# Designed miniproteins, single chains, continued (2): the designs that were tried, part 100

Each design is a single chain, and the fold is of that chain. pLDDT is the mean over its residues in the fold that is shown.

## One batch from the design tools (miniprotein)

Design m7450
Fold by ESMFold2-Fast:
Structure m7450 (fold): chain A 100 residues (1-100)
Amino acid sequence: AAPSLEELLAEAGELIEQALRALGRGDYETALRLVEQAFEVLKRAYELDPEGVRERLIRWLSALIDLLDELAARSTDPALRARAQELARELREFKEELEA
């Protein structure tokens, strides 16, 4: 069954909370994966109701970008840092598109 907008937003919120918890415990690989999943869910929510979710998505994308920047700063793994920086660029590009 196709998820509703409300279900997608609830799923994204839960993924963001899980990503913050993973970052807090130093599980950077899990945090990065959860941010990737949250971003996919947010893009699906935007496709369902672009105007209705725009402001919320801008705020949530800002929070996820901050999380990725913190992950990149804390991780000692060069490959993981590079992936976090690349994902942060993708989120910034999407956020700038929403702000246009």
Scores: mean pLDDT 89

Design m7451
Fold by ESMFold2-Fast:
Structure m7451 (fold): chain A 112 residues (1-112)
Amino acid sequence: GKEALKNLLELLKEILDESEENDNLEDLIERLSKRSGVTEEAIRSFLTIIKMIASEEIKDEDIDFLLSTEPYFSSKEDVLERIEIFKESLKEVGVSEEELKEIAKKIEELEK
């Protein structure tokens, strides 16, 4: 629910603030998974969705990833609909567009 999403976002922000120069995306996924109790696969999908929303451009490669890894996505249209629902949920838990872009930027820095 929305409370779980808020808690996951707070943990994500905390872990990103704790990140060191040599930390990578796998370290973020492992730490967030361990602290939240959410699976590493679900964390990867969560981070992918955050990046898609923050970029304002949905890449076909990210859609293909979600379709291949998440059994609850049945089509490109289903992915897009669920992203819109997720975007609305982020607004309801008080995440600004600017804050989301900053989170996505930090995630992208860990992918380098």
Scores: mean pLDDT 74

Design m7452
Fold by ESMFold2-Fast:
Structure m7452 (fold): chain A 65 residues (1-65)
Amino acid sequence: MITKTVEGGGLTLTLILTDTSIEIIPSQEASDEQWLAALEGAEDEIRELARELVKRQFGYVPEDV
């Protein structure tokens, strides 16, 4: 399991990679605008977790990583 924390739009997101999924947990109640800003700010971290998830499921790393 991999856990990362990122801040964006006044919101802290906890990103958790499992063997089959990525979970995104806000530290507090958030508006849609805060969610969009936080997810945009976390884009690089989410992309790295998605790459690791693909590697776990398919046994290889995409060429563009």
Scores: mean pLDDT 74

Design m7453
Fold by ESMFold2-Fast:
Structure m7453 (fold): chain A 61 residues (1-61)
Amino acid sequence: SADLEDRIRAVAEAYARWLRSQHPHVTDAAAAEFVDRLVALIRGLSPEEQEALIDTLERDI
């Protein structure tokens, strides 16, 4: 199975891609910052909360 950290980053990158599709003026730098901030927020949760959240978000992408 994939490392939880890799799954968290993949989810964050999918959301950043969606953000750019809705807001074409969002720069690559702003999208990268969004990914890093979202990853940091999710990593602030407990491991059990991280897994539950990522399982939920992966179903919505």
Scores: mean pLDDT 81

Design m7454
Fold by ESMFold2-Fast:
Structure m7454 (fold): chain A 65 residues (1-65)
Amino acid sequence: ATAEQIATVVANAVADKYGLDEEGKEQLIKFALEKAKELVKQGITDEGELARKIYEALVEKAKTL
């Protein structure tokens, strides 16, 4: 899977878990995609590590929405 695919899947799962509306879900997906780009730029290539770090960041973000 690409980093973008991982970000999108994780963002959808977190949005569903926290009961976000469509606007909140869109914001979370956008945030996830930017986080994925940042992590890839830092040299993170493991899909599991990418998913974990994106998930942690999205959980924190979802609590503020």
Scores: mean pLDDT 82

Design m7455
Fold by ESMFold2-Fast:
Structure m7455 (fold): chain A 55 residues (1-55)
Amino acid sequence: SAADEKAVETIKSLDARGARAAGAMAGRDSGDEEAARQGLNSKTAQEAAEAAARS
C-alpha cells in the first residue's frame, strides 16, 4: 500500500540521517556515539515508520 511504501522510504531516510543525528546527540551528552546511534536510530526509525503507516 501507499502507506507501506512511505514507511519503507522513511526508514531508509532515517538509516543515514537518524544515525548521524543520534551520534551528534550522544557526542554532546556522553561521548558514546555508537551506542546512542544504535538505540536512537532504531527507535526513531520505528516511530517514523509507524507515523507514516498511520497516515
Scores: mean pLDDT 54

Design m7456
Fold by ESMFold2-Fast:
Structure m7456 (fold): chain A 55 residues (1-55)
Amino acid sequence: SADEIARVQAQIQELGDQLAQLLAGGTPEDQARAQQVAEQIARLVDQLNALEAQQ
C-alpha cells in the first residue's frame, strides 16, 4: 500500500542520516556501525522494491 511505501521510505531516510553521521565520525567503531546500518538500508530497499512491484 502507499502508506507502507511511505513508511519504508521514511525509515530509509532516517537510517541514511545515521549512516552519514557514522561515516563522518571516522572511528573503527563508527565504521562497524555504519556497515550494520548500510545492511539495514539494503534490506529496506529490497522491501520497498517488493512493495512497489505489488502495485
Scores: mean pLDDT 85

Design m7457
Fold by ESMFold2-Fast:
Structure m7457 (fold): chain A 91 residues (1-91)
Amino acid sequence: MEKLINTKYETQEDLTRDIALRIVASAALDILMELAKKKNLMSEEMEKLAEKAKELYKKALENVEDPKKRLELLEKAVELVNEMEKLFKEL
């Protein structure tokens, strides 16, 4: 938490986007995983998507000096969370 935003962004909009994407990539992912487990809807495909999303999120947090790469990794993590949500809704 203390180092949540050490990356220097060129615009305030990019900084706001980083915060929003991090909320989805961590908090929304954890909520979806807990809901899937509680409803016994946790498939191997869901687990693979969650694992990949967490790995991308971790890599994004490690890219403090590259704001563009950090945002790209966070966007990819959010895309995987959206894929998990689609699978959840189809069940």
Scores: mean pLDDT 74

Design m7458
Fold by ESMFold2-Fast:
Structure m7458 (fold): chain A 92 residues (1-92)
Amino acid sequence: MKAEEVKEKVREILATSKSDKEAVEKFEEWALKNKLLTEEEVKYIRENTSTDEARLEAIIGRAYLKALDPSVKASLSEQRFVGIEILRELRE
C-alpha cells in the first residue's frame, strides 16, 4: 500500500467521523485489515495514550510510516508527531 493511500483514508475517516473515538475505531479496523498495524501495536498505543486524540495521532503516524517503509522503527512520540503533521495537513 502506498503512503498516499493512508492519507486518503485518514481524510475519508475525518469527513465521516463525529468524534476522535469513532475515527480511532474506523482507522484501527482499516489499518489492521491492510496490515499497516498489528494487534500488538494497537494494544501498545492504547495502553500508552490517555486520549482518543493521542491514540488517533499515534495510529495514523505508525500506519503512514509502515506504508513508507515496513522496516521503520519509531518511538510513540515520533509516531504521534507524524500523525499530528498529517492531521494538520488534512484539517488545514
Scores: mean pLDDT 85

Design m7459
Fold by ESMFold2-Fast:
Structure m7459 (fold): chain A 55 residues (1-55)
Amino acid sequence: SEEGEKALKKMMEIAGFSKEEIEQAIADYRNDHMRYLERVIKLGELVTKKIREKK
């Protein structure tokens, strides 16, 4: 969904991912929604880790 894409982009920007990485993630989301849920869970954990490691 468009809302899902926006949420993914915002989370990745906050975590400091590059624009290229964000674009690849959005492309994956558009092509395989079945894997999106798994990636969202993993991404949430990675975002938390990166935020902790940056500070």
Scores: mean pLDDT 72

Design m7460
Fold by ESMFold2-Fast:
Structure m7460 (fold): chain A 100 residues (1-100)
Amino acid sequence: SKKEQLKKLVEEFRKIFDKYLEELSKATTPEEKVQAVRKAFEELEKIINKAKPLLSPETQKKVDELFEEARKAIENGDVDAALEAMRKIGDILVEEYDKM
């Protein structure tokens, strides 16, 4: 079912996000932190692209907007803004799953 597919993607998203939060906690320089967030962004993009067909068009647009916010934050070296945008995407996927 769509619900079971989205559940698995939410679990994969959380696992990737938690992995990179741990990598960030070990980073000692701003450059290392930006690199960790960039890696998180690239891996989460794969999960998001798999999830999008399971979402409503309105939710897809919101996810795309937050993903663009994360990309711009990374380009500006704003680690906290990038993490917040990615966290919000995770929350949206959970909310969509809970409504199914």
Scores: mean pLDDT 88

Design m7461
Fold by ESMFold2-Fast:
Structure m7461 (fold): chain A 64 residues (1-64)
Amino acid sequence: SAMVEKVKELLKTRPPILSKSQAVEILTQAGLDPEEAQEVLDRISSAPTLSKGQVLLAAHILSS
């Protein structure tokens, strides 16, 4: 998916751990809906921070 590849590119310059708001920004820059992105991220983790792998998982779910 072009959106997933865009998320991968955006993640390259980020630290290993991101805040949920930073993750939402990355997903929206890739063309994904911010409200749906927030919902999916909240289902992946209840923590205030996420790994790059968790953000990428959200991108795959949202691009399905």
Scores: mean pLDDT 86

Design m7462
Fold by ESMFold2-Fast:
Structure m7462 (fold): chain A 94 residues (1-94)
Amino acid sequence: TDEQENFKLTKLRIEELELDRAIELLKKDGSLASQVKALEEHRDLLRKLQDPSKQKEVQEELAKMAGEKMKEFDDKIGEAVRAAERLAREEAAA
């Protein structure tokens, strides 16, 4: 539904704001290198989507990433975010 698509896009944009933190934590830890690369690629796409001059072109690229490729990226992003959240909690508890 349109509401689900709007929720998905909003969630991805919110996750972009956390991607720099997650990427930095995971790179510092040295774990999940393939997941870090997926986060960096996804972050770059989301940043370009926020640029009005490139918005339509990036939307077309995101549409091409739908289905299996988007699922693979979502899975890797989810795993990386959970790991970064754990590292952040451990750092806060120290």
Scores: mean pLDDT 66

Design m7463
Fold by ESMFold2-Fast:
Structure m7463 (fold): chain A 77 residues (1-77)
Amino acid sequence: SKTVKVEFEDGSVETFVLSNVTDLIGATLRIIGYAIDHNKGFELVAEDGKVFRNPLEALEAAKEGDVLKLKLVPFPA
């Protein structure tokens, strides 16, 4: 198991405990849902500055206790 935090653009922080594939899917859907609720795309910025557009890859790459920053981005023109 690992714990990963996501800081949303409103400054709220949600903690995800990733123990199995179901937890990973749930966290992924929460991230996507946040962007959909705002009618925007998103980027996840890791502690090292790496940018992810796939939340599954971001969550799998994250280390224990990492904070991923979610940025809302406009859809490309």
Scores: mean pLDDT 84

Design m7464
Fold by ESMFold2-Fast:
Structure m7464 (fold): chain A 96 residues (1-96)
Amino acid sequence: MSDRALRLGRRSLRMAREMGDDVSVSAVRDAIRRIQRDPDDMDAIGRIAAVTAVIAGQTGDREMAREALDLARQVIRRQRTPYSRIAYDAARAAIR
């Protein structure tokens, strides 16, 4: 899960930078650092899923939205967090 989250986080970070979304850039960078220190940081993994889902919705990237949804589902199974719920809802909306 952490390797998938880091790959998705780096992709989201690149897209957020291209969009000039400094808030998403900061959020993803913090989440990546947290996961690098603790691979079981479900809050950080959920935050990557949430930011990725929002970016996917803004860009119309349905594949990225599906990847965010899968990651959110994996986090929810282990630990329910506000970020994983936000990610799930945002990803579902983006896939529509």
Scores: mean pLDDT 78

Design m7465
Fold by ESMFold2-Fast:
Structure m7465 (fold): chain A 64 residues (1-64)
Amino acid sequence: DPPPVLEFTHQTPGDPDAEVRYTLTVGDERRERRTTHREFSRVMEALLPEQLARDEERRRKAQQ
């Protein structure tokens, strides 16, 4: 089972309270979510380092 994937759709930069739409893929199901840019930035800040670390680990194992 692939890990959850988060993808941007429809965003308005420069306004922290503007609506942001993003798509979350879990397994074989895709769900569209809506939130504010401010809240989405918090989620991105929390998830991005972990997602990058996982991507680097996958690349490392593939290169072994």
Scores: mean pLDDT 62

Design m7466
Fold by ESMFold2-Fast:
Structure m7466 (fold): chain A 82 residues (1-82)
Amino acid sequence: EERERQLKLFEEIQKLMEEARKNAADPEKVAELLHKISEIARELGLDDVAERLDQLAEQVKKAKTPIQRLVIIREAERVLGR
């Protein structure tokens, strides 16, 4: 029930995060994926995490290289792992 729903949402977050890492060359796609993860975080009641993810999505749009975007994605992973 509630526990199963939360576990499924965390599994979805992990899949979207993997997709973001693979698409680090595309800043718009990474930002879209981070916004989707932010919405799932809000469903889990993690509003502070969701706000930070939205900030990181805007930062990824301004990042000039795939490596800079990968650093932002790793920061998003750390925020989610808290």
Scores: mean pLDDT 83

Design m7467
Fold by ESMFold2-Fast:
Structure m7467 (fold): chain A 59 residues (1-59)
Amino acid sequence: SLEEYKKKLDSLSPLAKKVRDAAVEGFYLGLTPEDIAKMLGISKEEVEKALKEVREALK
């Protein structure tokens, strides 16, 4: 349900929430994980770990 989906999103770490928001916008703009890492001032590895956290939470 939408309510359960929102709760899963709210359970994400602050970094994972930022990466998810940047990835949603970045998908529309054609951004890569490297581009997102540069935008957020973090490593590509941290972006990929955050995206994995999002995918696991939203199963």
Scores: mean pLDDT 78

Design m7468
Fold by ESMFold2-Fast:
Structure m7468 (fold): chain A 82 residues (1-82)
Amino acid sequence: MMSDEELQAMFVEWYNSLTPEQLEKVRAIEKEVADYFAANPNISKEQLIAKLRELGERLEEIGGEAARALYEAVIERLEARL
């Protein structure tokens, strides 16, 4: 099973592979979703997973298929722990 450290390292590697313009767009989208979670602290597991999947799909359009794979790994870990 992939460790938390391995998943974090994969995210860092993906961010480092992006152009400055791609990274700026990725950070803007991630902030939008983070702000949504902050505004909705009682969000259901199903709604959380749906938002993370949407995030992965939006980021795939900017930073390639690795973005969706990384967020699917996050979703699998949340499903395993919750």
Scores: mean pLDDT 81

Design m7469
Fold by ESMFold2-Fast:
Structure m7469 (fold): chain A 94 residues (1-94)
Amino acid sequence: MKLSKEEIEKIFKELYEELKDTPAYKKAKRTFDIASKGQSHSLSEKEKERIILVVAKGMEYELSIEETHELAKKLGLSDSYYGTIETLLKLAGL
């Protein structure tokens, strides 16, 4: 099912409320901050948070790297972030 922009924004808001206090979210955010030292040259705060939330959901729900990429694609994240998502999952202990 193809999601509208409004549906995507609602899903990310719900993911933030669900995940913000979880160990998965805290670990994903810390891992992103470590991995992005010298690399985050063009990411907006909104894009950064969306990547962190997708990684945190993948960790919390024990999704594979492939399933996490499918979630990212469904939620409208650029294919250019797939390498970042994979790196974050691996660094986070997958």
Scores: mean pLDDT 76

Design m7470
Fold by ESMFold2-Fast:
Structure m7470 (fold): chain A 94 residues (1-94)
Amino acid sequence: SLAEEFAELLKKFGEDGVNLLRMAAIAFESRDPEAREDFLNALKYLSEKYGEEGRKAYELGQKVLDEAMADPEKARQAASIFRKAAEEVEKKLG
């Protein structure tokens, strides 16, 4: 799924990737406009910091967000994927 591809890509960005995965999980689960804006701002920052890989994450993240906005069940599934991915990366960084 696009959410799984996005999560795997974000794992490569270390702490910045973990932070974005956590923001994504909150934004997709809550569907709160402020949480979504925080996620999009963090995603844009990633694209500016990490060049081509960051831009790929930005484009993929927007596609995942579009799917989640169209389908609440996909949003919940994506949030679960992002939370699990964040936990896996944090375990490796500790």
Scores: mean pLDDT 84

Design m7471
Fold by ESMFold2-Fast:
Structure m7471 (fold): chain A 65 residues (1-65)
Amino acid sequence: GAKDKLFEQALEKLKELIKKAVKETYGEEPKITIKVEGDEVTITIETSKFKATLTFTKEEILEAL
């Protein structure tokens, strides 16, 4: 539906923002993995220097972007 399409677009925009920020800050292209389970969105960011896991709700993703 229309909400699913907006959510997918918001996730892709968030992924690109994270990729750009990490690349500019650490000089490495991060590996970004996104998992969607019910209303929970888990984003894992990996470089040679760190691994971070962030958890958001679908509504938080939509409102942030």
Scores: mean pLDDT 80

Design m7472
Fold by ESMFold2-Fast:
Structure m7472 (fold): chain A 90 residues (1-90)
Amino acid sequence: MSMEEIEEEILELGRRLAENPPRSTSAASLAMLLFAAMQLERAGELKRAAELLGIVAEQTQKRLAEKPSPETQALLDQIKARLAEVEAKA
């Protein structure tokens, strides 16, 4: 499997996650969604990336409410900053 094939599969996964986001607030789920959003941004799919980043921000906010931590707060701040950057480009 080539690097290009892996990148294409990740982009397709990102598109699917934007349409049917997981309801899990687990760290693994949030990391997967964030990674997918970053790959969509790299591909120039800015509207899809913004949609997915919005979902990640909502899920991270819920996680922060359930389990407050400096790490979760820092992640939320990073997601909000990235979302603002992507929306400015769209």
Scores: mean pLDDT 73

Design m7473
Fold by ESMFold2-Fast:
Structure m7473 (fold): chain A 68 residues (1-68)
Amino acid sequence: MSEEEKRAAAVSILTAIREGDLERARELLIREFGLSEAAARELVAWLAENAESLTPEDVLALIEAARA
């Protein structure tokens, strides 16, 4: 996945979370970034509480941390 494609996916994840579509955000994390269902659910729960202050770049950093 290119850096531009990663950023576009992160924007879509943030948009889904801000709109309350947590299942779509979870699906995007699994499909686009290869997170496990457990890791994706935990990250979505955290993002739902913190999304207002986050950039797409912050989301990408959190995805990398969740994969480590």
Scores: mean pLDDT 83

Design m7474
Fold by ESMFold2-Fast:
Structure m7474 (fold): chain A 108 residues (1-108)
Amino acid sequence: SPALPDLSPFTDGTRQMLASGALYQGRELLEQGKYEEAKKAFETATTLGKDFPRIRGESLELLGKALEKLGDYKEAARYYRQSSRDYRSLGDDDRAAELQARADELEA
């Protein structure tokens, strides 16, 4: 997957909007069973949303789901753990706990 260009010329609002667009496209691809393309869209959303815990957390969770569909359980668990940390930082302890439990199950 190609790397994104330098994000320094974009405002926080612009980066969040672009990340949300990538999340939307990734979800559509995931629903279509296009797991490799969904993975790339969620990687894009994670990079664009890197400074925004809510967007980063959502992107990492969905990246984990795409990887799980591809059978890459070890990488899925890694991203679920990262997403769990972001959700904890937002006070969403229930979602954080679910993601941590799923990561533990995939590495069992």
Scores: mean pLDDT 87

Design m7475
Fold by ESMFold2-Fast:
Structure m7475 (fold): chain A 96 residues (1-96)
Amino acid sequence: SMLAALEAEMLAVARELLAADLSPETFVRRWAEAHHRALARERGETDEEAIRRRLEEAIEKFEAEAKKAGVSAEELAERLRRELEALLAAAEAAAA
């Protein structure tokens, strides 16, 4: 299924990001970029410049809203890290 392909790609990205010593801001940004690009591929979108522009706009909006809400990059990265670790654990359990 298309969902299984998306899940496999996002699990690979999660493993890569969790293994890398990234700053909080870089960690959150790379996950967001990977997720948006995976969804664009699932939809069959081929205009890479349009995809890039939408991604940049989405990231800027997200960062502005997070700043207004008083959520730090460190808090976002901590929550995302925990979510990705839980996602990997669930995937390993499902494969058993």
Scores: mean pLDDT 75

Design m7476
Fold by ESMFold2-Fast:
Structure m7476 (fold): chain A 85 residues (1-85)
Amino acid sequence: SMEEMLKKLEEKAEELAKFLKSYGIEGDIRVIVEPTGTGILEVTANINGKEYKATIVIEFRDGKIASVTSTEAFKKLLELVEKLK
């Protein structure tokens, strides 16, 4: 159901927010659920006074996570985060 997909996306968003917070980064994560079974996490993070936006696409099949696709922008965000430690 859409409610089950939303719950799983919210859990992933919370996990990602905790990860960013562990590096001292304030991030905002917007959760979008499409009726067709696509979930989207839009991440906005502020690092050294600059705003970074990235997207993660999650495909659902039979109410379960079938695939997760991270954009190049998200990979670059993770590289920037690692450089802060």
Scores: mean pLDDT 76

Design m7477
Fold by ESMFold2-Fast:
Structure m7477 (fold): chain A 83 residues (1-83)
Amino acid sequence: MSDGNIALQHMLLAISYLDQKKYEEALKHGQLAKEYFEKAGNETLVRASEQLIQAAKHALEGNFEEAKRYLEEAKKLMGLDEL
């Protein structure tokens, strides 16, 4: 499996865990997504992963409005904002 494919799986898991309110798992998978997208050289999805990391961190602090803003920015970078 390529680094980009591994990164994409972790990114999708981070989003899923955010939806499940499992913010520690979301943070872990967001960090792994960033690492593998850095290895893959995908600058846009590195930035998307950074937004997911911030979403999880803010959600862990109870700052759900800021967490939602970061998640929306991540989805825009991923092309998922059209869903």
Scores: mean pLDDT 86

Design m7478
Fold by ESMFold2-Fast:
Order: C-alpha cells, then sequence, then structure tokens
Structure m7478 (fold): chain A 70 residues (1-70)
C-alpha cells in the first residue's frame, strides 16, 4: 500500500470506529446486542465506501472474525 492509501484507510477506520461508538454509546458490554453489532458494521461499511472494495472487505472480515470470537 502507498502512504496515501494507508492514510486514507486510517482516516476511514477512525470514522468507522467513531460511528460504531455512537451505536453502542451508553451501553455496557452485556447490553450490546447482535443487532447493535450489525448496525455498527453497516455504518463502518458506509464510512469506508470511498475505499477499494477489497480493502473494505478485508477490514470488515477482521471485524466479523472478532465478533465470532466473542
Amino acid sequence: LSAEEQAAIARAVAAAREAAREVVAGKSAEEVTAADVDAAIELARERMADLPADVVDALLAQAEADRAAF
């Protein structure tokens, strides 16, 4: 990845994390539902829409793997 692509990915990931925090704001870990996780992933996908699809898919696959582990 070029430095420019890495910077764009970092910005998109930061925006996606911010959106995910909005979905679960005020909830404890026990209060977070599968629907909240799905909504956070959808918002993250929307925030990363400007990135190449393969990069977005790789980032979301990691998030889905982390979800499956919990």
Scores: mean pLDDT 67

Design m7479
Fold by ESMFold2-Fast:
Order: sequence, then C-alpha cells, then structure tokens
Structure m7479 (fold): chain A 87 residues (1-87)
Amino acid sequence: SALRERVEAARAEVRALDTHQPLKDLTLARADELVAEADASTDPREAELLLGQAESLLRMVLAIDDLENSSVEERQERIKKILEEIE
C-alpha cells in the first residue's frame, strides 16, 4: 500500500514535468506496465518487486530533470551576472 502510494506520487510528479517529453512518455508507459503486472500478480513479493522497479524508473527521470534544471538555473544566473556587469 505505502509502496503503491509512492509509485502513484512519483507518476504524478513525472506527469507534471514540462521537459524530457520522449523519456517522460516512455518511462510513464513502462511504469504503467509494471503497475499492471503488479496488480495482476498473486505473489505479494513479486508485486512489491514490480512496484519497486516502477518507483525506481520514475525517480530516475525526476533525478535527471532535477540535475538538468539545476544546470539551466546555473546557466541563467551566469548570463544574468554577465548582463549586470556591463562595463
């Protein structure tokens, strides 16, 4: 239950991303497949492993987005500083 809630939270976060459209779409599709397999599984351990894989994939996309956004913000700050130091 808690793991399922974490997967759904991560899916919502990935869906909210305004970047990485191809990676976002592919990851959401794969996560949906893993969740469907987990829901169809009669083995609680198999279901937990599948949900764990879905969470890991979703969290990896979020980590990539965070890293790239940090890089973009650093680039934007550097550009602003250059514009402010016009001599």
Scores: mean pLDDT 78

Design m7480
Fold by ESMFold2-Fast:
Structure m7480 (fold): chain A 73 residues (1-73)
Amino acid sequence: MKQEIERLFLKAVLTDDPEAFDKLIEKLRELGFSDEELYYLALTAYVMAKFLNKQKLAEHAKKRMEEIKKRLE
């Protein structure tokens, strides 16, 4: 399970794949991860995507961060 999560994250970041990122978020929700934990995951993906010039993932992760942040406020 942990290796599958790590592979989905790396796939999303390295291949600029928003769908892999959404699949990762969904799996983590099923495993009981909190919205706070998912926010930090999305933030990490956004920072990594910007650093690696992965524009599709960066925009998608930013939208997911905004959605999660509204639930935390």
Scores: mean pLDDT 81

Design m7481
Fold by ESMFold2-Fast:
Structure m7481 (fold): chain A 79 residues (1-79)
Amino acid sequence: MDEEKIKEIKKKIESLSEEEIFELAKEVAKSEGKELDKSTTSKELIKMYALYKLMEEEGVDEKVKQKLMQEYLDELLKE
């Protein structure tokens, strides 16, 4: 089940440097025709993009990726 892969990917994100996380996030944003700015993009959102890139590399199903992104967004909105 993809939940175990997602937990491993989250652990990998937490082990990466801020620079490595930003580079992964930048690749995802570039594929959507967008540029990431560290001053206007929250650290949490940058981590979310990096997480999405790692899920893509590990072959996580698109529906599972969308669900995790929605859960992450819901956590950010709970403040």
Scores: mean pLDDT 71

Design m7482
Fold by ESMFold2-Fast:
Structure m7482 (fold): chain A 100 residues (1-100)
Amino acid sequence: SSLQELLVMVLGSEFRSLIDEMKKAGVPEEEIEKLREEFEELLRRARETASRLDDAGVRAMFARLLEVSKETRELLEAGEPPIKVAKRFLERVREIIEEA
């Protein structure tokens, strides 16, 4: 299922971008590692959830993730601390998975 794989790849790419922003902002490595562990668990849950959805369901998840991506970029551009933005990103991804 190419759509499920694309969704997982997009999630991974967005979070790697947030890790880079946190590193640039001087966030301690221990805090970044905690968020990475939380993300890896959410990514596993996202894979499991997407594998149970039809193409329409995966497209709906993807549309919500694109909105989260847009909000994430807007918050970073507005000068919000990257660690706060990363935590919000993880909370929004969890919400999408739980509502799917």
Scores: mean pLDDT 85

Design m7483
Fold by ESMFold2-Fast:
Structure m7483 (fold): chain A 111 residues (1-111)
Amino acid sequence: TIKELENKLKTLIGDSETANVLINFLKDISKLATNENATIEDFDKIAIKYKFPLGIDNRKELLEALKTYSLTGNSTELENKITEIFKDLLPPDIIKAITELIAALIKLNLE
């Protein structure tokens, strides 16, 4: 369940406040992935709100990867793109947990 994936991420991060900020960021960007009218400007507003340190090119790549996943369901491609974007910012276990949670959130928003 989504709650189990959220709890896994909270356990890996070890700080519930930091984990909740990240989870809320992932929820907000998952909504953009399923919105055909969503733009990079909408993503930028979310990134600023949550103070995520992603450059413009990485933000564009992430939004494109999320939108591609919403259309194709290709979890391997999504994991590869998220890993590429976050490899210098986050440890591999947290990247995997983020990928699993965002994939589940996108699927939920499509139903």
Scores: mean pLDDT 81

Design m7484
Fold by ESMFold2-Fast:
Structure m7484 (fold): chain A 99 residues (1-99)
Amino acid sequence: ATVTVTAEVLPDGSVRVTVSGLEGVSEVTIGAWKDGRLVARAVLTASNPEAVLPVPGLKPGDKIVLQVTATGNDGSTAQGNITLEAVPGATGTVTLTVE
C-alpha cells in the first residue's frame, strides 16, 4: 500500500496534516517535533484522515520535523519525515510504502 501525507503551515502557526492512500493501512501516526521535543501528535485513519497539530510557541523561521509512521493491517510499518519551515503556507509531502 502507498500512503501520502501532506502537511501545511497555517496562518496561526498550527500545522494541518492530511493523509491519503489508506487502503490496507490501519493508521498513520504523526508526531510534530520542535527543537528536539515532541510538541504535538495525531493518529490519522480512513475515518479521520485530517488533523490540525498545535505547535505552541512557534515563531517564523522555526524548523518543524513531522515524523510519520504508517501501520499496515498486517502490522508492517513504514516511517518517514517531513521538514517544514514555520512560514504560513509552507507545505511538505512524504510518500510511504507499507507492505
Scores: mean pLDDT 83

